# Ledger of designs, part 61: designed miniproteins, single chains, continued (3)

Each design is a single chain, and the fold is of that chain. pLDDT is the mean over its residues in the fold that is shown.

## One batch from the design tools (miniprotein)

Design m10102
Fold by ESMFold2-Fast:
Structure m10102 (fold): chain A 104 residues (1-104)
Amino acid sequence: EEELRLEALKHVGKAIDYARKAIEASKSPEAVEYFREAIKHAGEAYQAILDENYDEAVEHLKKAIEYFEKAREASRKAGDKVAQEYADLAIKHLEEARKLVEKM
C-alpha cells in the first residue's frame, strides 16, 4: 500500500535526522562511529523502500537499529544523556518503519 510506504519513508527520514543531531551533540567518538553506521544502513533501507525491495529494507532496518543500540550504549558509557535520547528516538522511528514495511 502506497500510504504505508510513505509513512515508512517518513519514519526512516526522522531516524536519520535524529542520528545527525546525535553526531553533532556527541561526546563519544565510539558513539559517533556507530551513529554513522546506523545512518548508512537507514539510508540503504530508505532506498530499498523506494525500490519496493521490502525484504532488503527489513534487513537494513534491523542493522540500523543494531547500530543505534550500540551508539546508545557507547553514549551511556560516556555519560552523554543527549546522545542517548536521540538514539532512543531514532530506534523508535525505525521500529515503526519496520512494522510498516513488514505489512507490505
Scores: mean pLDDT 91

Design m10103
Fold by ESMFold2-Fast:
Structure m10103 (fold): chain A 109 residues (1-109)
Amino acid sequence: SMEKKIQEEMKKIVEELKSEPDAGPFLVPPDPSLLPNYYKVVPNPVDLETIEKKIENGEIKTFDEFEALLDQMLENVKKAVPEGSPGREAMERLYKKAKEKLDEFKAKL
């Protein structure tokens, strides 16, 4: 079905993003004990593991919903991390790669 095909493609994009060099800081939720100030600015972080779980359990079913979570992930980092810092630049590169992968898979549906 189209729904299952979209789910499988979203899972493939997440797996490819997890293997990107810039993915390290964004693989799992931040540890609140190590980054309490991050949670003060971003109470509800978004990471690749959380996105993957939402795809697997059917909380997100469309590329537009997936894209909205990627957009939120970028905006969260923009709020908490200064422009020009390594973590900010890594997120911006990862986001660009994510959007490229989304556009490629949307074109195949």
Scores: mean pLDDT 84

Design m10104
Fold by ESMFold2-Fast:
Parts: C-alpha cells; sequence; structure tokens
Structure m10104 (fold): chain A 76 residues (1-76)
C-alpha cells in the first residue's frame, strides 16, 4: 500500500537502514495516521528535495526515489 511505497522511498534515500523494528513500526503508524492533505504536502516537499539532489548529482537511487514519490502522489 501507500505506506509500504513511502518506506521504500526512505530506504532508497538511506534514511531507514539504521532504524530498529520499533522505530520502523512507529514511522509506519505515523504515516498511516496522517491525513491526505498533509501527506501530499510532505511528498511535494520531498519531491522538490530529490529534484534538487538530482540536479547536483544524477544517481540511479535518486531517480528511483523520484519515481516512487510520483507513484505516491498519483495514488493520493
Amino acid sequence: GLVDILLEYYKKRGITPSLTEEQLAELREKFEKADKEELIKILEEERAKVEEALAKEDTPELREALELLDRLLEEL
């Protein structure tokens, strides 16, 4: 679902590899409880950050992160 794609996005950004199972569960719960409008705002802000990062350094991981964000925005 939406939350699984969002967690995959954070994993590709290198944010999740250091999270404990408990921290990962708390992150899932936070995203599941966020309203649609708040999620759209967060995703648009993250998309802008990824585009800025891609402009500085074009990597496959950043391209995949951008594609995941686009998929999330289309599902909302």
Scores: mean pLDDT 72

Design m10105
Fold by ESMFold2-Fast:
Structure m10105 (fold): chain A 69 residues (1-69)
Amino acid sequence: SDKDFQKEIELQQIVADLYRAGEVSPERAIELARERGFDEEYQKLAGRMAEAVRNGAREREEQRRRAAE
């Protein structure tokens, strides 16, 4: 479980780095996880994490746009 937790932290860091670079997407997160040797289950997790971050950013942008009306 500790090793699984550490892998999740590493995936979170990959997604956070992509977000800061303005490049967050499920495809890019999956690719980076694959390149770093994560198995398919963790690659899928990276994709889900990236999708959640991207969707959250889009939702916050839309909320700010509506608030500025």
Scores: mean pLDDT 83

Design m10106
Fold by ESMFold2-Fast:
Structure m10106 (fold): chain A 62 residues (1-62)
Amino acid sequence: SEKIKELEKKLKELGFDLGTEIDGVWDEKLKKFVKSFQESAGLEVDGVPDEKTWEALEKMAS
């Protein structure tokens, strides 16, 4: 999905090593990166990329 591709792109911009391709596929590794980001941003760590997670990503990603 488009949202998953944007999520992968933002995480790569923040320095997370997602590999070389943006697939738009939601998997367990991507969920763990979301949890790591939420923990770093002081958000609830549930691995769900909700609006608060997206706002934090936009603030922190270049």
Scores: mean pLDDT 74

Design m10107
Fold by ESMFold2-Fast:
Parts: structure tokens; sequence; C-alpha cells
Structure m10107 (fold): chain A 63 residues (1-63)
């Protein structure tokens, strides 16, 4: 179903967001933001939100 596809997409987005967040910490926030934008072009609104949240959390944890 569409709901199951969306759920799978969100899970994949979380994994990608985690990776982008790690890269952002090492190479800068700009890289993480750019990665999030690329994913958002191909993902549902829920997936885009999940990526942004994980990226923000990873940057915050850099303290």
Amino acid sequence: TEAEKKKKEVENAKITGKTAGILGRQYGVELAVNAGKQLSKFSSEEAAKAVNEIMDETVREAE
C-alpha cells in the first residue's frame, strides 16, 4: 500500500540522514544541508522531515 511505501521511504531517509549528519559534522553543515535537499527532491514530506530532524540532532550533538 501507499502507507507501507511511505513508511519504508521514511526508514530509508532516517538512515541517509544519519549518514549526512555524520558527514556534516566532519565537513560542515553545508554538506549535510545539501544532502538533505537532494533527498527531499525524491522523498515524501515525512521523509524530508525525518532527514532534517536527524541532521539537526547530529549537528546539535557535536557539542
Scores: mean pLDDT 63

Design m10108
Fold by ESMFold2-Fast:
Structure m10108 (fold): chain A 98 residues (1-98)
Amino acid sequence: MTDIEKAIKEAKEELKTKDPLEVVQRYLDGLKEAIKNKDVKKAIIYLTALSEVLKQLGLEDKYGPLLALISHYIYEKDYENALDFLDLLEKRVLEDLK
């Protein structure tokens, strides 16, 4: 199993037993840390898991474009813009889950 496949499976399993807000916050925090550490591989793993969580919560259409933009900045190694758009995503997603 790839690291990405494992992360997707773990995210789906957490959503079955944990509060969705807690699960989303955990993947947001992991993604933020990976970007701050300039770890592109870990950042993409956390971003993919977060995307799957948001898909399971019915938020894929609303946040898909913003997730794609964050992905673009991570691959371009533009960590400053990646963090700025991640902070915007965090604020909006947390408002939807309240």
Scores: mean pLDDT 86

Design m10109
Fold by ESMFold2-Fast:
Structure m10109 (fold): chain A 83 residues (1-83)
Amino acid sequence: MKEFLEELKKKAKEVADEVYDLLVNNPDKEAEAQKLKDEFKKEMQLVLTNAPTEEAKKVAQNGIKQVDDAYAKGKAEAAKKKA
């Protein structure tokens, strides 16, 4: 359980960082960033559905928010660079 939650937190950060980097530094890879975000959110939704504890549910919810926020911020920054 402890290892599982640590892995989820680490994965959320890594996916969020990668999604943001792809959007900001590689504009042609927007579809790739979206796919990465969507696949991670799908995985987190399964965790939410099957979570044995409220702590696990909160970790999954926070992961989804973290990746969604990174995607939104990345898109906003990419748009500024094209202006």
Scores: mean pLDDT 81

Design m10110
Fold by ESMFold2-Fast:
Structure m10110 (fold): chain A 119 residues (1-119)
Amino acid sequence: SAALEEEMERGVAAVAVAVAKWLLDNPPESVDQSTIDTLEANIAKLEKRAAAGDPRAQFRLGYNYLLLGLDYKSRGENEKAKEYLRKSIAAAEKARAQGFAPEEAQELIRLAKEALESL
């Protein structure tokens, strides 16, 4: 049913938000280049789908941009961190505007803003 699909999508979005919050509270001591490369590859794939108007891709793009912003922050690359955190907010706002997991999208925006304010 549509209600079950919405609940499942909200559950996945809630897990993503929980992971992002945990990483913001527990920043890694170091970030391997392979981790950044994986996030950049995921972002490139999601950017095409998000540009096509896919709200799930817009949410996932916001999430991956947040993770990449936190990784650059952990490396002391603050200007890159700011760039990706702003992109995270913009992507999550697009997903929220389409009604995709709006509470989880709003929380993702809040976490990205909190990370941005810490730079």
Scores: mean pLDDT 87

Design m10111
Fold by ESMFold2-Fast:
Structure m10111 (fold): chain A 76 residues (1-76)
Amino acid sequence: MSAEVAYAKELLDSLPPEVREKILKGAREIAEEFGIDEDTALLALVQVYEAHGDVEKAIETARKLIRLAVEDVRAR
């Protein structure tokens, strides 16, 4: 795993179980929606969660950021 993915998993282990489960589920749903790796979706969601402290807002923001990144790659 990349150092960034390892950090994300370590951070998840420090979170309350309920929050961790919601983040993992959100990462899986985003990965399926955009056809990307779960680890990529998880890393983005964890970083956004650190900024917001709200799982629902973090999922929405991470989804928007991943959409922009996917569209940027396709435009190249």
Scores: mean pLDDT 76

Design m10112
Fold by ESMFold2-Fast:
Structure m10112 (fold): chain A 95 residues (1-95)
Amino acid sequence: MTAAQREEAARIGAAFVAATVDADEEELKKGIVKLGEYVRENPDISEEELLKAVEEYLGPAYAERVRAALTVLGVKVEDIKKAIIEDAELILAEE
């Protein structure tokens, strides 16, 4: 994989790390936790539904990053869902 592909995967898979650099950490943590719970409750969620949920909870910039991972980098929907759940669990574990 290229360095750019690794960076994009890291921004999506470690959304928490990206969030702490660029925005209100508290609001983004809440968004990631809610998104992780939504994904966990909807295991059969489609790519389109996942992108809508990301936009609703994290905003359009994060939805665009997820879309790029799915369409440009070839990351699977299942891998994105797993990364979101893992990020949510990491945030909850910090409490």
Scores: mean pLDDT 68

Design m10113
Fold by ESMFold2-Fast:
Structure m10113 (fold): chain A 90 residues (1-90)
Amino acid sequence: SAMDEALLAALDKAREDFEKLYEETKAAIENNDPDAEKKLEEFKAAVAHFRELSKLLLAAGGPAVAARVAELEAEMEAKLAELEALYAKL
């Protein structure tokens, strides 16, 4: 539906914003930046926020939206685990 197309476009934008935040956080950790902890906290907050939003998206959207939400959730969780492991080794 047109509504599902709009939700998918919003999810694609959310992925782009999340990938940018991931890149910035990873760079801060790898460069031993004094803001690395703060950036990791912001990344964790973004993942937690998306977990809450995903509940609403799953209720409102069709199967294509549900599939994209699941894909993005898996990507966010994997990247969070990677960044936490990377930070723990500083």
Scores: mean pLDDT 86

Design m10114
Fold by ESMFold2-Fast:
Structure m10114 (fold): chain A 94 residues (1-94)
Amino acid sequence: SSLLERIRELQERARALAREHPHLAAAMTILRIALDEVAELYEKGEISEETAERMLEILEETLRWLEANPDLSEAEAVALVEAAVREIRRLYEE
């Protein structure tokens, strides 16, 4: 699945960012757990492909922002990722 391949790419990007900027490791761990949850929900048929794509867009936009702004503090990075996780959970619950 192209969707699962996209999730794997985002997982590797998150790992790479944590390697280059260790202070972002906690935020990247939260992001990667969210990516795994999207994969599991999609594979189990609990969310549509359209919903999974919307969730991935939110997570990818958050990752892209952090890649562009790696000088953000650990607390700011964690807060941004947690906000993205809350948004994707809202999409699943609605």
Scores: mean pLDDT 89

Design m10115
Fold by ESMFold2-Fast:
Structure m10115 (fold): chain A 131 residues (1-131)
Amino acid sequence: SSLSDFEQELEELLSKIKDERVKEFVERVESILGEGASRLAHAKSMEEMKAVVRAMQQELLDLIQDAIKNSKYKDLFQEFLEEFQALAAATEAALAAAKSMEEALAVVAEFQGRVRQLLLELVRKIVEKES
């Protein structure tokens, strides 16, 4: 899905969420992705891109682990963690195989899009539980 389609669907779903901690989690994920995108725009080498992606992945991992410990939706956040870890591993392998900055940018764009899709799936499941 496009970024605008993601933002519209996410806003609609968040309007149905009663738990403010879930809304804060979503805002923090978007912040991490936005800061990562900004840093990637200034990356001048494959090594700098890989460093930005690793930092983004670590910040997301820490945020998800905190949500598992503190959320009433521990089961859904655990599922999100497992899917995120699989995506992170696949992204690292794809980046290692990338031979150019263009190929690396495509891998990172795919990673960011997949994180957004996982986030939408998580929020949809939470809305279903609150309904």
Scores: mean pLDDT 87

Design m10116
Fold by ESMFold2-Fast:
Parts: sequence; structure tokens; C-alpha cells
Structure m10116 (fold): chain A 94 residues (1-94)
Amino acid sequence: MEAAREFARRAVDALISAANGSPEEARSTSQRIADEVIARARAGTPEQIRVLADGMATGLSAALKLSEVNPEASELIAGELGLALNELLRLAEA
């Protein structure tokens, strides 16, 4: 559980940083985080999946708030995290 929470926190920080960066960085970072989150969720417990989903929702919300200053990067992050959240919800229901 601590490892899942620490990962989620670091992922949120990385996504906020990427939302302030280039579109290329935003796409690369969000895709890397989405892949890692899904891999961890597939190997994790339902409680760990919930922690990861909460972290991704927090990261998505923070990135969307930056859309006023960096709309292209925020849109790329929102797309990748939206797909990851849908997959996390499917894994939690299975």
C-alpha cells in the first residue's frame, strides 16, 4: 500500500510537471505513467487499484486546471489518463 501511494504521488507530480512542459514531454510522460499504472493494477489488489485510480484522477484534475496556460499538453495528458482510468475501473470491477 505505501508503495502504491508513493507511486501515485510521484506520478501526480510528474504529470503536473509535464503539463507545464512541451506537448512531446506531456505525451511521453502521460503514456509512460498510464502504462505503469495499468501494469501495477493488473498485479495489485482491489485496494491498490483504488489508490492508483485516485492518484490518476488527481493528476488529471491538476493537468486540466493548467489547460488555460498549456492547452495542448493538458489535452494530451487528459486523453492518456482518461483511457487509463477507464481500464482501472474495468480491472476494479473484475
Scores: mean pLDDT 80

Design m10117
Fold by ESMFold2-Fast:
Order: sequence, then C-alpha cells, then structure tokens
Structure m10117 (fold): chain A 85 residues (1-85)
Amino acid sequence: MEEEINRAIDSIITAAEQALKLPKKKQESIFLTLINFAKRLIEKTTDPEVKEAFQKIIDVAKEGLETGNYKEAAKKIIDIANEMK
C-alpha cells in the first residue's frame, strides 16, 4: 500500500508539472484526470492523513478548474504531494 501511494504521489507531481507547461485546454483535461485519480486513491486507502492530503489535491484541482488559474493550482498540488513524502 505505501509503495502504491508513493507511485501515485509521483504520478500526481508529474501530471501537475506537465500542466504547468501545456496550453489551458490540455491543463483542464489533466486536472479532471487528477481529480478522478485522487478520488480513486481515497477509496483505496485506510490512512486518514493520506485521505486528507488527496482530498486537498482534489479541492485545489477543482479551484483551478473554477478560476482557470491552473499554474497556481498545479504548484499547490506539487507542494501538497511533496509534503506527503
């Protein structure tokens, strides 16, 4: 489980870093994918701290979608994911 979570964190960081470099239309797609991925991880984990961190990632990604400020949202997602390591 911990190894699966660490791989998931790395995947989230990679996706958020890609979002920083891509046009807004592709950033929206990446953020929708991140929300679905983090939601699935919350369902699989029993650790409340890990659930809280993935929920924060979902909340930040949703804020990015609502505001269109994908760059700031992506940076916050990277910071949250790095704090989980």
Scores: mean pLDDT 81

Design m10118
Fold by ESMFold2-Fast:
Structure m10118 (fold): chain A 85 residues (1-85)
Amino acid sequence: MKIIIKGKDGKVVELEVPEKLTVEEAAEYIVKALKEFGVEISYEEALEVAKRFADEKGLITAIQLGQGIIELLRKKGVEAEVTVE
């Protein structure tokens, strides 16, 4: 699946991800995506967000990853939108 993140400044970040990720993999994607928008967060903060979406097997969907990214961007004051294909 593809996650497309569009900032209000016109910046676009595209991530190619599997349909399901571990919370650890999702946290790494969150850190990388936020860094592209000039936001630095700890892996631990990203992991806490990813864990909120995890199923009983510790897996998160690409859609949920996109939701976690937008939640953190908005929390840090960055206006962006996320689309998942």
Scores: mean pLDDT 82

Design m10119
Fold by ESMFold2-Fast:
Structure m10119 (fold): chain A 72 residues (1-72)
Amino acid sequence: SELDELIEKLRKARDLAEERGWHGLAAYLDDAIEAIERLAKTDPEKALEQAKKVIAILQSERPELAKELGLE
């Protein structure tokens, strides 16, 4: 699903952020992924909206990382 694809890309973003020493961004993404996964159990439509908001933040803060991961 679109949500599962976005969650997978966010996990890759978290791992790359941690690997690159961007510990604040990695922690933010880890917390966001957990919140999205919890929300997906009860409201997958709202989880998708939240995932898209997190992607928008990633695009703003680290546009090159977002592009590298194929995040629009």
Scores: mean pLDDT 86

Design m10120
Fold by ESMFold2-Fast:
Structure m10120 (fold): chain A 105 residues (1-105)
Amino acid sequence: MNLKQQALQARQQALNARRQMEDVGNRAAEVASKLSPTEGKNIRDGLRADLAQIDDLLDKGDELLKQGNYEEALETYQQALDLAQSSLEYFQTLLQDLERKLKLS
């Protein structure tokens, strides 16, 4: 596989992980809002900050692709993917904890 194809695959993986992260993060915020409006807001604010950082990395990667800098584009998309996956795992764990707390309330 050439570097351009690797960069495009990493981009698609980052976009997929971003979507899953947004979906799970929004679900965590909804569950948290049932316990506390403040907790729901804090989760939404954190999700928004992580999404903004991922979007900045995706935009940077897209610019590098346009310039033909496939190695740096691949690295940048991998950074976006790593952040999206880490945030997804965080929100999945948070959602499980919040659903457990909701059952006790």
Scores: mean pLDDT 90

Design m10121
Fold by ESMFold2-Fast:
Structure m10121 (fold): chain A 108 residues (1-108)
Amino acid sequence: TAAHISALSASQLKAGEVYDGIVASVRAQGDATVVGIVLKLPEDVVVNGVSVSSVGLTLRVDDPEFVAKLAPGAKVKVKVLEVTADSVTLEVEVGGLKVTVTLAIVAP
């Protein structure tokens, strides 16, 4: 699984903002680890008549020290560095460690 974020989720993120997140899933895939994170939005947003309070993103990480701190339920801080038409670049911080990741914007 490639690192990715949905177009809808990406549209809720702003460059320069920091979001609180929780690790939802961790799984090995080949030589990397695929991590699902749920970010809390500062305000609920209405999408197609439905209230949304959080957005999901999928990371692919290969740093074993960083992965060791990413257990389900772990709290992370995510700083949005850049949002483009096709990608989102994030700084993910957990337990004093920081990793920069780039997510492809995908549908769904």
Scores: mean pLDDT 80

Design m10122
Fold by ESMFold2-Fast:
Structure m10122 (fold): chain A 85 residues (1-85)
Amino acid sequence: SSDENAEAISDAGGALRKALEEGKYEEAKKYGKELLELVRKYGDKTTAENVADGLLSAAEESKDEKAKELLEELAKEVRKIAEEL
């Protein structure tokens, strides 16, 4: 269902954020890839745009340069997905 799909996207985003907060960059990359796949498979254009905006906002607020770089890279990929939806 759409609710299950939205929850999956939200869960992946939460796992990504937690991994970055804990400095677990390899886990963060894994959750980031899962997030991209879920947005492409189950997201609509509005959902993808909102995810990209959220990732960019998190990057701007981050004091961790590695986390910032990863979030900015993921946001660019989500924006590409949004253009295809």
Scores: mean pLDDT 83

Design m10123
Fold by ESMFold2-Fast:
Structure m10123 (fold): chain A 65 residues (1-65)
Amino acid sequence: APDLSGCGADTKAALEQALSQSTTSTIDQLQTLITQVEGAMEAASAACKAALEALKSYLESKLGS
């Protein structure tokens, strides 16, 4: 999973929890997680935004699973 250490602790914890659930998630749940990541990117610093882009790519790679 992508390193989210560039993000605030609350954002990191919430997304890490969501990632743990993503291994058992449906396509709809993965799309919801991608939307949450996109929302987080709107308010993120450049460093956190890069980490969130990596996370989005990881989640998108699971949509066909």
Scores: mean pLDDT 70

Design m10124
Fold by ESMFold2-Fast:
Structure m10124 (fold): chain A 96 residues (1-96)
Amino acid sequence: SDEEYFNNILENLYKQLTEKYGEETAEKIIELLKEIYKAIGLEGFEEFMAKVGPLLLTIEDPEKLLEIMEEIKKVAEETKDVDKVVEFGLKLISEL
């Protein structure tokens, strides 16, 4: 199922995020990613992760990363538009 496939992606991401940022930050990022997935669906989530994900992982400050992720989540929930979410994420990271 799409849900099972998505959960497998998140389990692998959780391990990587825990190694880089610690368990508390990793758990918060995973929760935000779940909410983005709920808003834009699997295909939209995969596009978001491909285009914005690598740039998010360049952010060394966990507090700043969480702040950015919360803003991206809000745009995803408000618009439910993959292109707008990707554009917003790229713009927000470029303004760091």
Scores: mean pLDDT 86

Design m10125
Fold by ESMFold2-Fast:
Structure m10125 (fold): chain A 55 residues (1-55)
Amino acid sequence: EVERLQKAIASLEAEIERLRREAESANTPQKAVLEAQIADLEKAIEEYRQKIAEL
């Protein structure tokens, strides 16, 4: 169970890194959308970390 959650966190971290690279080349409206997506993924990681802490 913990291993599954750790894999999910690693996958989300990789997605955030991809979006950050895209944001570097994006115009202002595109960057805002990418930043919102990154924030959502960061929240998902925090939720998974909280679940691990409860186990």
Scores: mean pLDDT 82

Design m10126
Fold by ESMFold2-Fast:
Structure m10126 (fold): chain A 70 residues (1-70)
Amino acid sequence: MGSEKVLEAAKYLREALTKMRDKDYEGAIEYAQRAIEYAEESIKSGELVKAAQGLIDQARLVIERAREKL
């Protein structure tokens, strides 16, 4: 059950990375923010906390890199 939220977070992070490659920096920020939301839900439920934290850290870096390009 909680693994589903981590899988959704990973999916949105992959889409954010694809947007970065395609130079869609605004889209990369939107997808990375969604990845953080799903990962935070997993942390709140106490499930896969370390994996969810790693996804948040990676998504945060994507947001920072995308903002530098805007």
Scores: mean pLDDT 85

Design m10127
Fold by ESMFold2-Fast:
Structure m10127 (fold): chain A 86 residues (1-86)
Amino acid sequence: LLEELEKQIQEELEKGEKEKALEILIDYIKKHKDEESLESLKKLVAQWEKEKERLKEEAEKLGKMEALEEMEELVEGYKKIIEEVE
């Protein structure tokens, strides 16, 4: 349930509770640490890395660099969680 997980994380990040957002992610992965959930996160990270340069160019054109930075922070969080679980 990635959409619900991302929503909860976004809510905590909007509150400035970065540590809580990471705890939610870690707890979710610990409770649902099946290979499928980890593969889904890996796919999201890989997709972001492939699209990063294109998205950066689009964000610069549209003046939405702040949104891009927010997504970069989320992806770095995902990478950290994947490394911690592996």
Scores: mean pLDDT 64

Design m10128
Fold by ESMFold2-Fast:
Structure m10128 (fold): chain A 100 residues (1-100)
Amino acid sequence: SSSLQELLERRRQLAREIADDLTISTLAALAGLSSEEIKKILSLPKEEALRIAIEAVRRKAEALGDEELLRAADEALETGDMSALGRIEGLALRIEVEKR
């Protein structure tokens, strides 16, 4: 029982770490960062990496004049709430990741 609980907790920790890395990588890629830049960001503490990725989205929103995305990025930076960027799919459509 104890061994199974330890394995389940380690699995949950790993799943959270993978989810965090995926979120950071997705935001950075949508903001136009290169694979090298994304790897550098992922080498930082997760809190710092996430903040940098959100800042990159904010800069991209300013460059595009996308007021809705800019507002979402500003809200995420102020509150730490990733749900403010709940339009990640909309960001992908607007930015067209493939054009870079």
Scores: mean pLDDT 72

Design m10129
Fold by ESMFold2-Fast:
Structure m10129 (fold): chain A 69 residues (1-69)
Amino acid sequence: MKEETVEKEIEIYDRVSNKKVKVTIKLTYKDGEFSYEVKSEVEEIAEIYKYAIDEALKLGMTIDNFKEA
């Protein structure tokens, strides 16, 4: 069964809110499909990462690519 979940936390400095913001990205591959969750205290940052992950997956990003990033 090809079910894998990879979770990454990144911390960025948001100049708009003038604080450090933690972003958690969880990518799951199951039954030939990808699903992802992005959590952040700042909704705009979460939206940017959701868009980036979705586009990367459409362009053929693999779960191994995400693990190595």
Scores: mean pLDDT 75

Design m10130
Fold by ESMFold2-Fast:
Structure m10130 (fold): chain A 64 residues (1-64)
Amino acid sequence: DELLENLSLDVLRRAALSAGAAGKLSEEQRQAVADDRLSREQVRELAAKASKKEVENAIKLHAG
């Protein structure tokens, strides 16, 4: 989780939405992430449901 703690909110939101697309989040959780209604800590918890590869892809998309 140290990796997720150090990521920007934009990368965390991408990872959380990736987890949502994979069916790991409820519709309400996906909508709350998309609407930017969650704290950084709440988005991080949802992003933790994403695979390591999904998190790494979110980092690359943000950096590119």
Scores: mean pLDDT 75

Design m10131
Fold by ESMFold2-Fast:
Structure m10131 (fold): chain A 80 residues (1-80)
Amino acid sequence: MEILAVGVVVADAAAEEELRRVARELEAKTGAVLELGIVVQAADPAALDDFAAYAELTAAATAEAERRAAALRARIAAAE
């Protein structure tokens, strides 16, 4: 089973819900597991216009996704 860590910055909660829904549909169809780190910046859209600030938000989202994926991989390895 492949575990993919995906960090995403989204503008609002509706975009987050749609992204999570699509991820769960892909997991069901492919058998892969998607561990998502999502940062919602609806209250600070200016951060999305600044490449440096956007990169920091994306890095934080990616770190959360990788942490979740690593924890899941460790549990799977311990079960074998």
Scores: mean pLDDT 72

Design m10132
Fold by ESMFold2-Fast:
Structure m10132 (fold): chain A 57 residues (1-57)
Amino acid sequence: ELRKKAKEATEEGLKDYEQRDVGEGMVLLLTKEDNLSEEEIEEAIEKLREDLEESRK
């Protein structure tokens, strides 16, 4: 069962959305299909934070 569950979790048919907190109640939704690296995720979060900082002012 664990093997089947792990395989099913990695299947494209089961799109997992990872939520990364950007701050200020905002979250970045990442799909497994996007296959973003940690660096790319960090960059996307930084971009969103900068946009939020601009909105703040």
Scores: mean pLDDT 62

Design m10133
Fold by ESMFold2-Fast:
Structure m10133 (fold): chain A 86 residues (1-86)
Amino acid sequence: SIEEKMKELDEILVEVSRLENEVFENRASPEEIREVIEKIRKYIERAREIVKELEDAPIEDRLRALTLLLVMEGSLTLLETRLRRL
């Protein structure tokens, strides 16, 4: 259902945010940051699949799903930037 897919996206976002916070709050090594980036990439891959599955959903649900995906992609960009500055 749409509700179940939106719930899965919310759960993925919570996990992505948790992983991002662990990198910035802890003294993460470059290797640990790379591992987190790969985990987040897998979450984003799943989020993209869910967004695609919602392509025929009402506009409000599609916009929310796209917004959640964009937030996740922002987290990935921040972590990749952090890794480059180490």
Scores: mean pLDDT 88

Design m10134
Fold by ESMFold2-Fast:
Structure m10134 (fold): chain A 103 residues (1-103)
Amino acid sequence: NESEKRSEEIVELVAQLTFDDENAEAAAEKLAEIQKEQIDKLKEQKNIDALEKMKEGVRSQIKLYEDLLKNNGPLSDKRLQAAIEMAKRLLEYIEEKIEELKK
């Protein structure tokens, strides 16, 4: 139930990020909150390997969005910038949690 509800929320937020310029920034923030909860759970489990995998995924996502900005992609610059900013904040958060666990 919680997993299904979360998946539906993610799908709706991704649609808003993709098609709704007015709500793109708010959708990016909510997606970041959902991912931060996942990161916090992995930190609580002391699962460094899973955090490192999330870090690599976020890095790949940033590169994809930056490449789309360079190539005048199908998404608006506002949506792409919101997605990049969110992904960069998530990357910093993951790195912080990994460093805390390595202490």
Scores: mean pLDDT 74

Design m10135
Fold by ESMFold2-Fast:
Structure m10135 (fold): chain A 64 residues (1-64)
Amino acid sequence: SAELQARIAELEAEIKRLKDEAAKRIAELDAKGDFRSATIEGFRTLAEIGELEVQIRQLERQAA
């Protein structure tokens, strides 16, 4: 449905935003030599994206 497609698009846009924001923070931490915090930021972002990807997969299964 159009509603499911719109919700999937919203979740994909949020994933892109999270990736862009995390990339900036990781670059800042790497520039400071704080590789541990950069790694932790990467794992936190991966977990948040994973939650959104689960939601997208569930919506895609409903659309099938």
Scores: mean pLDDT 87

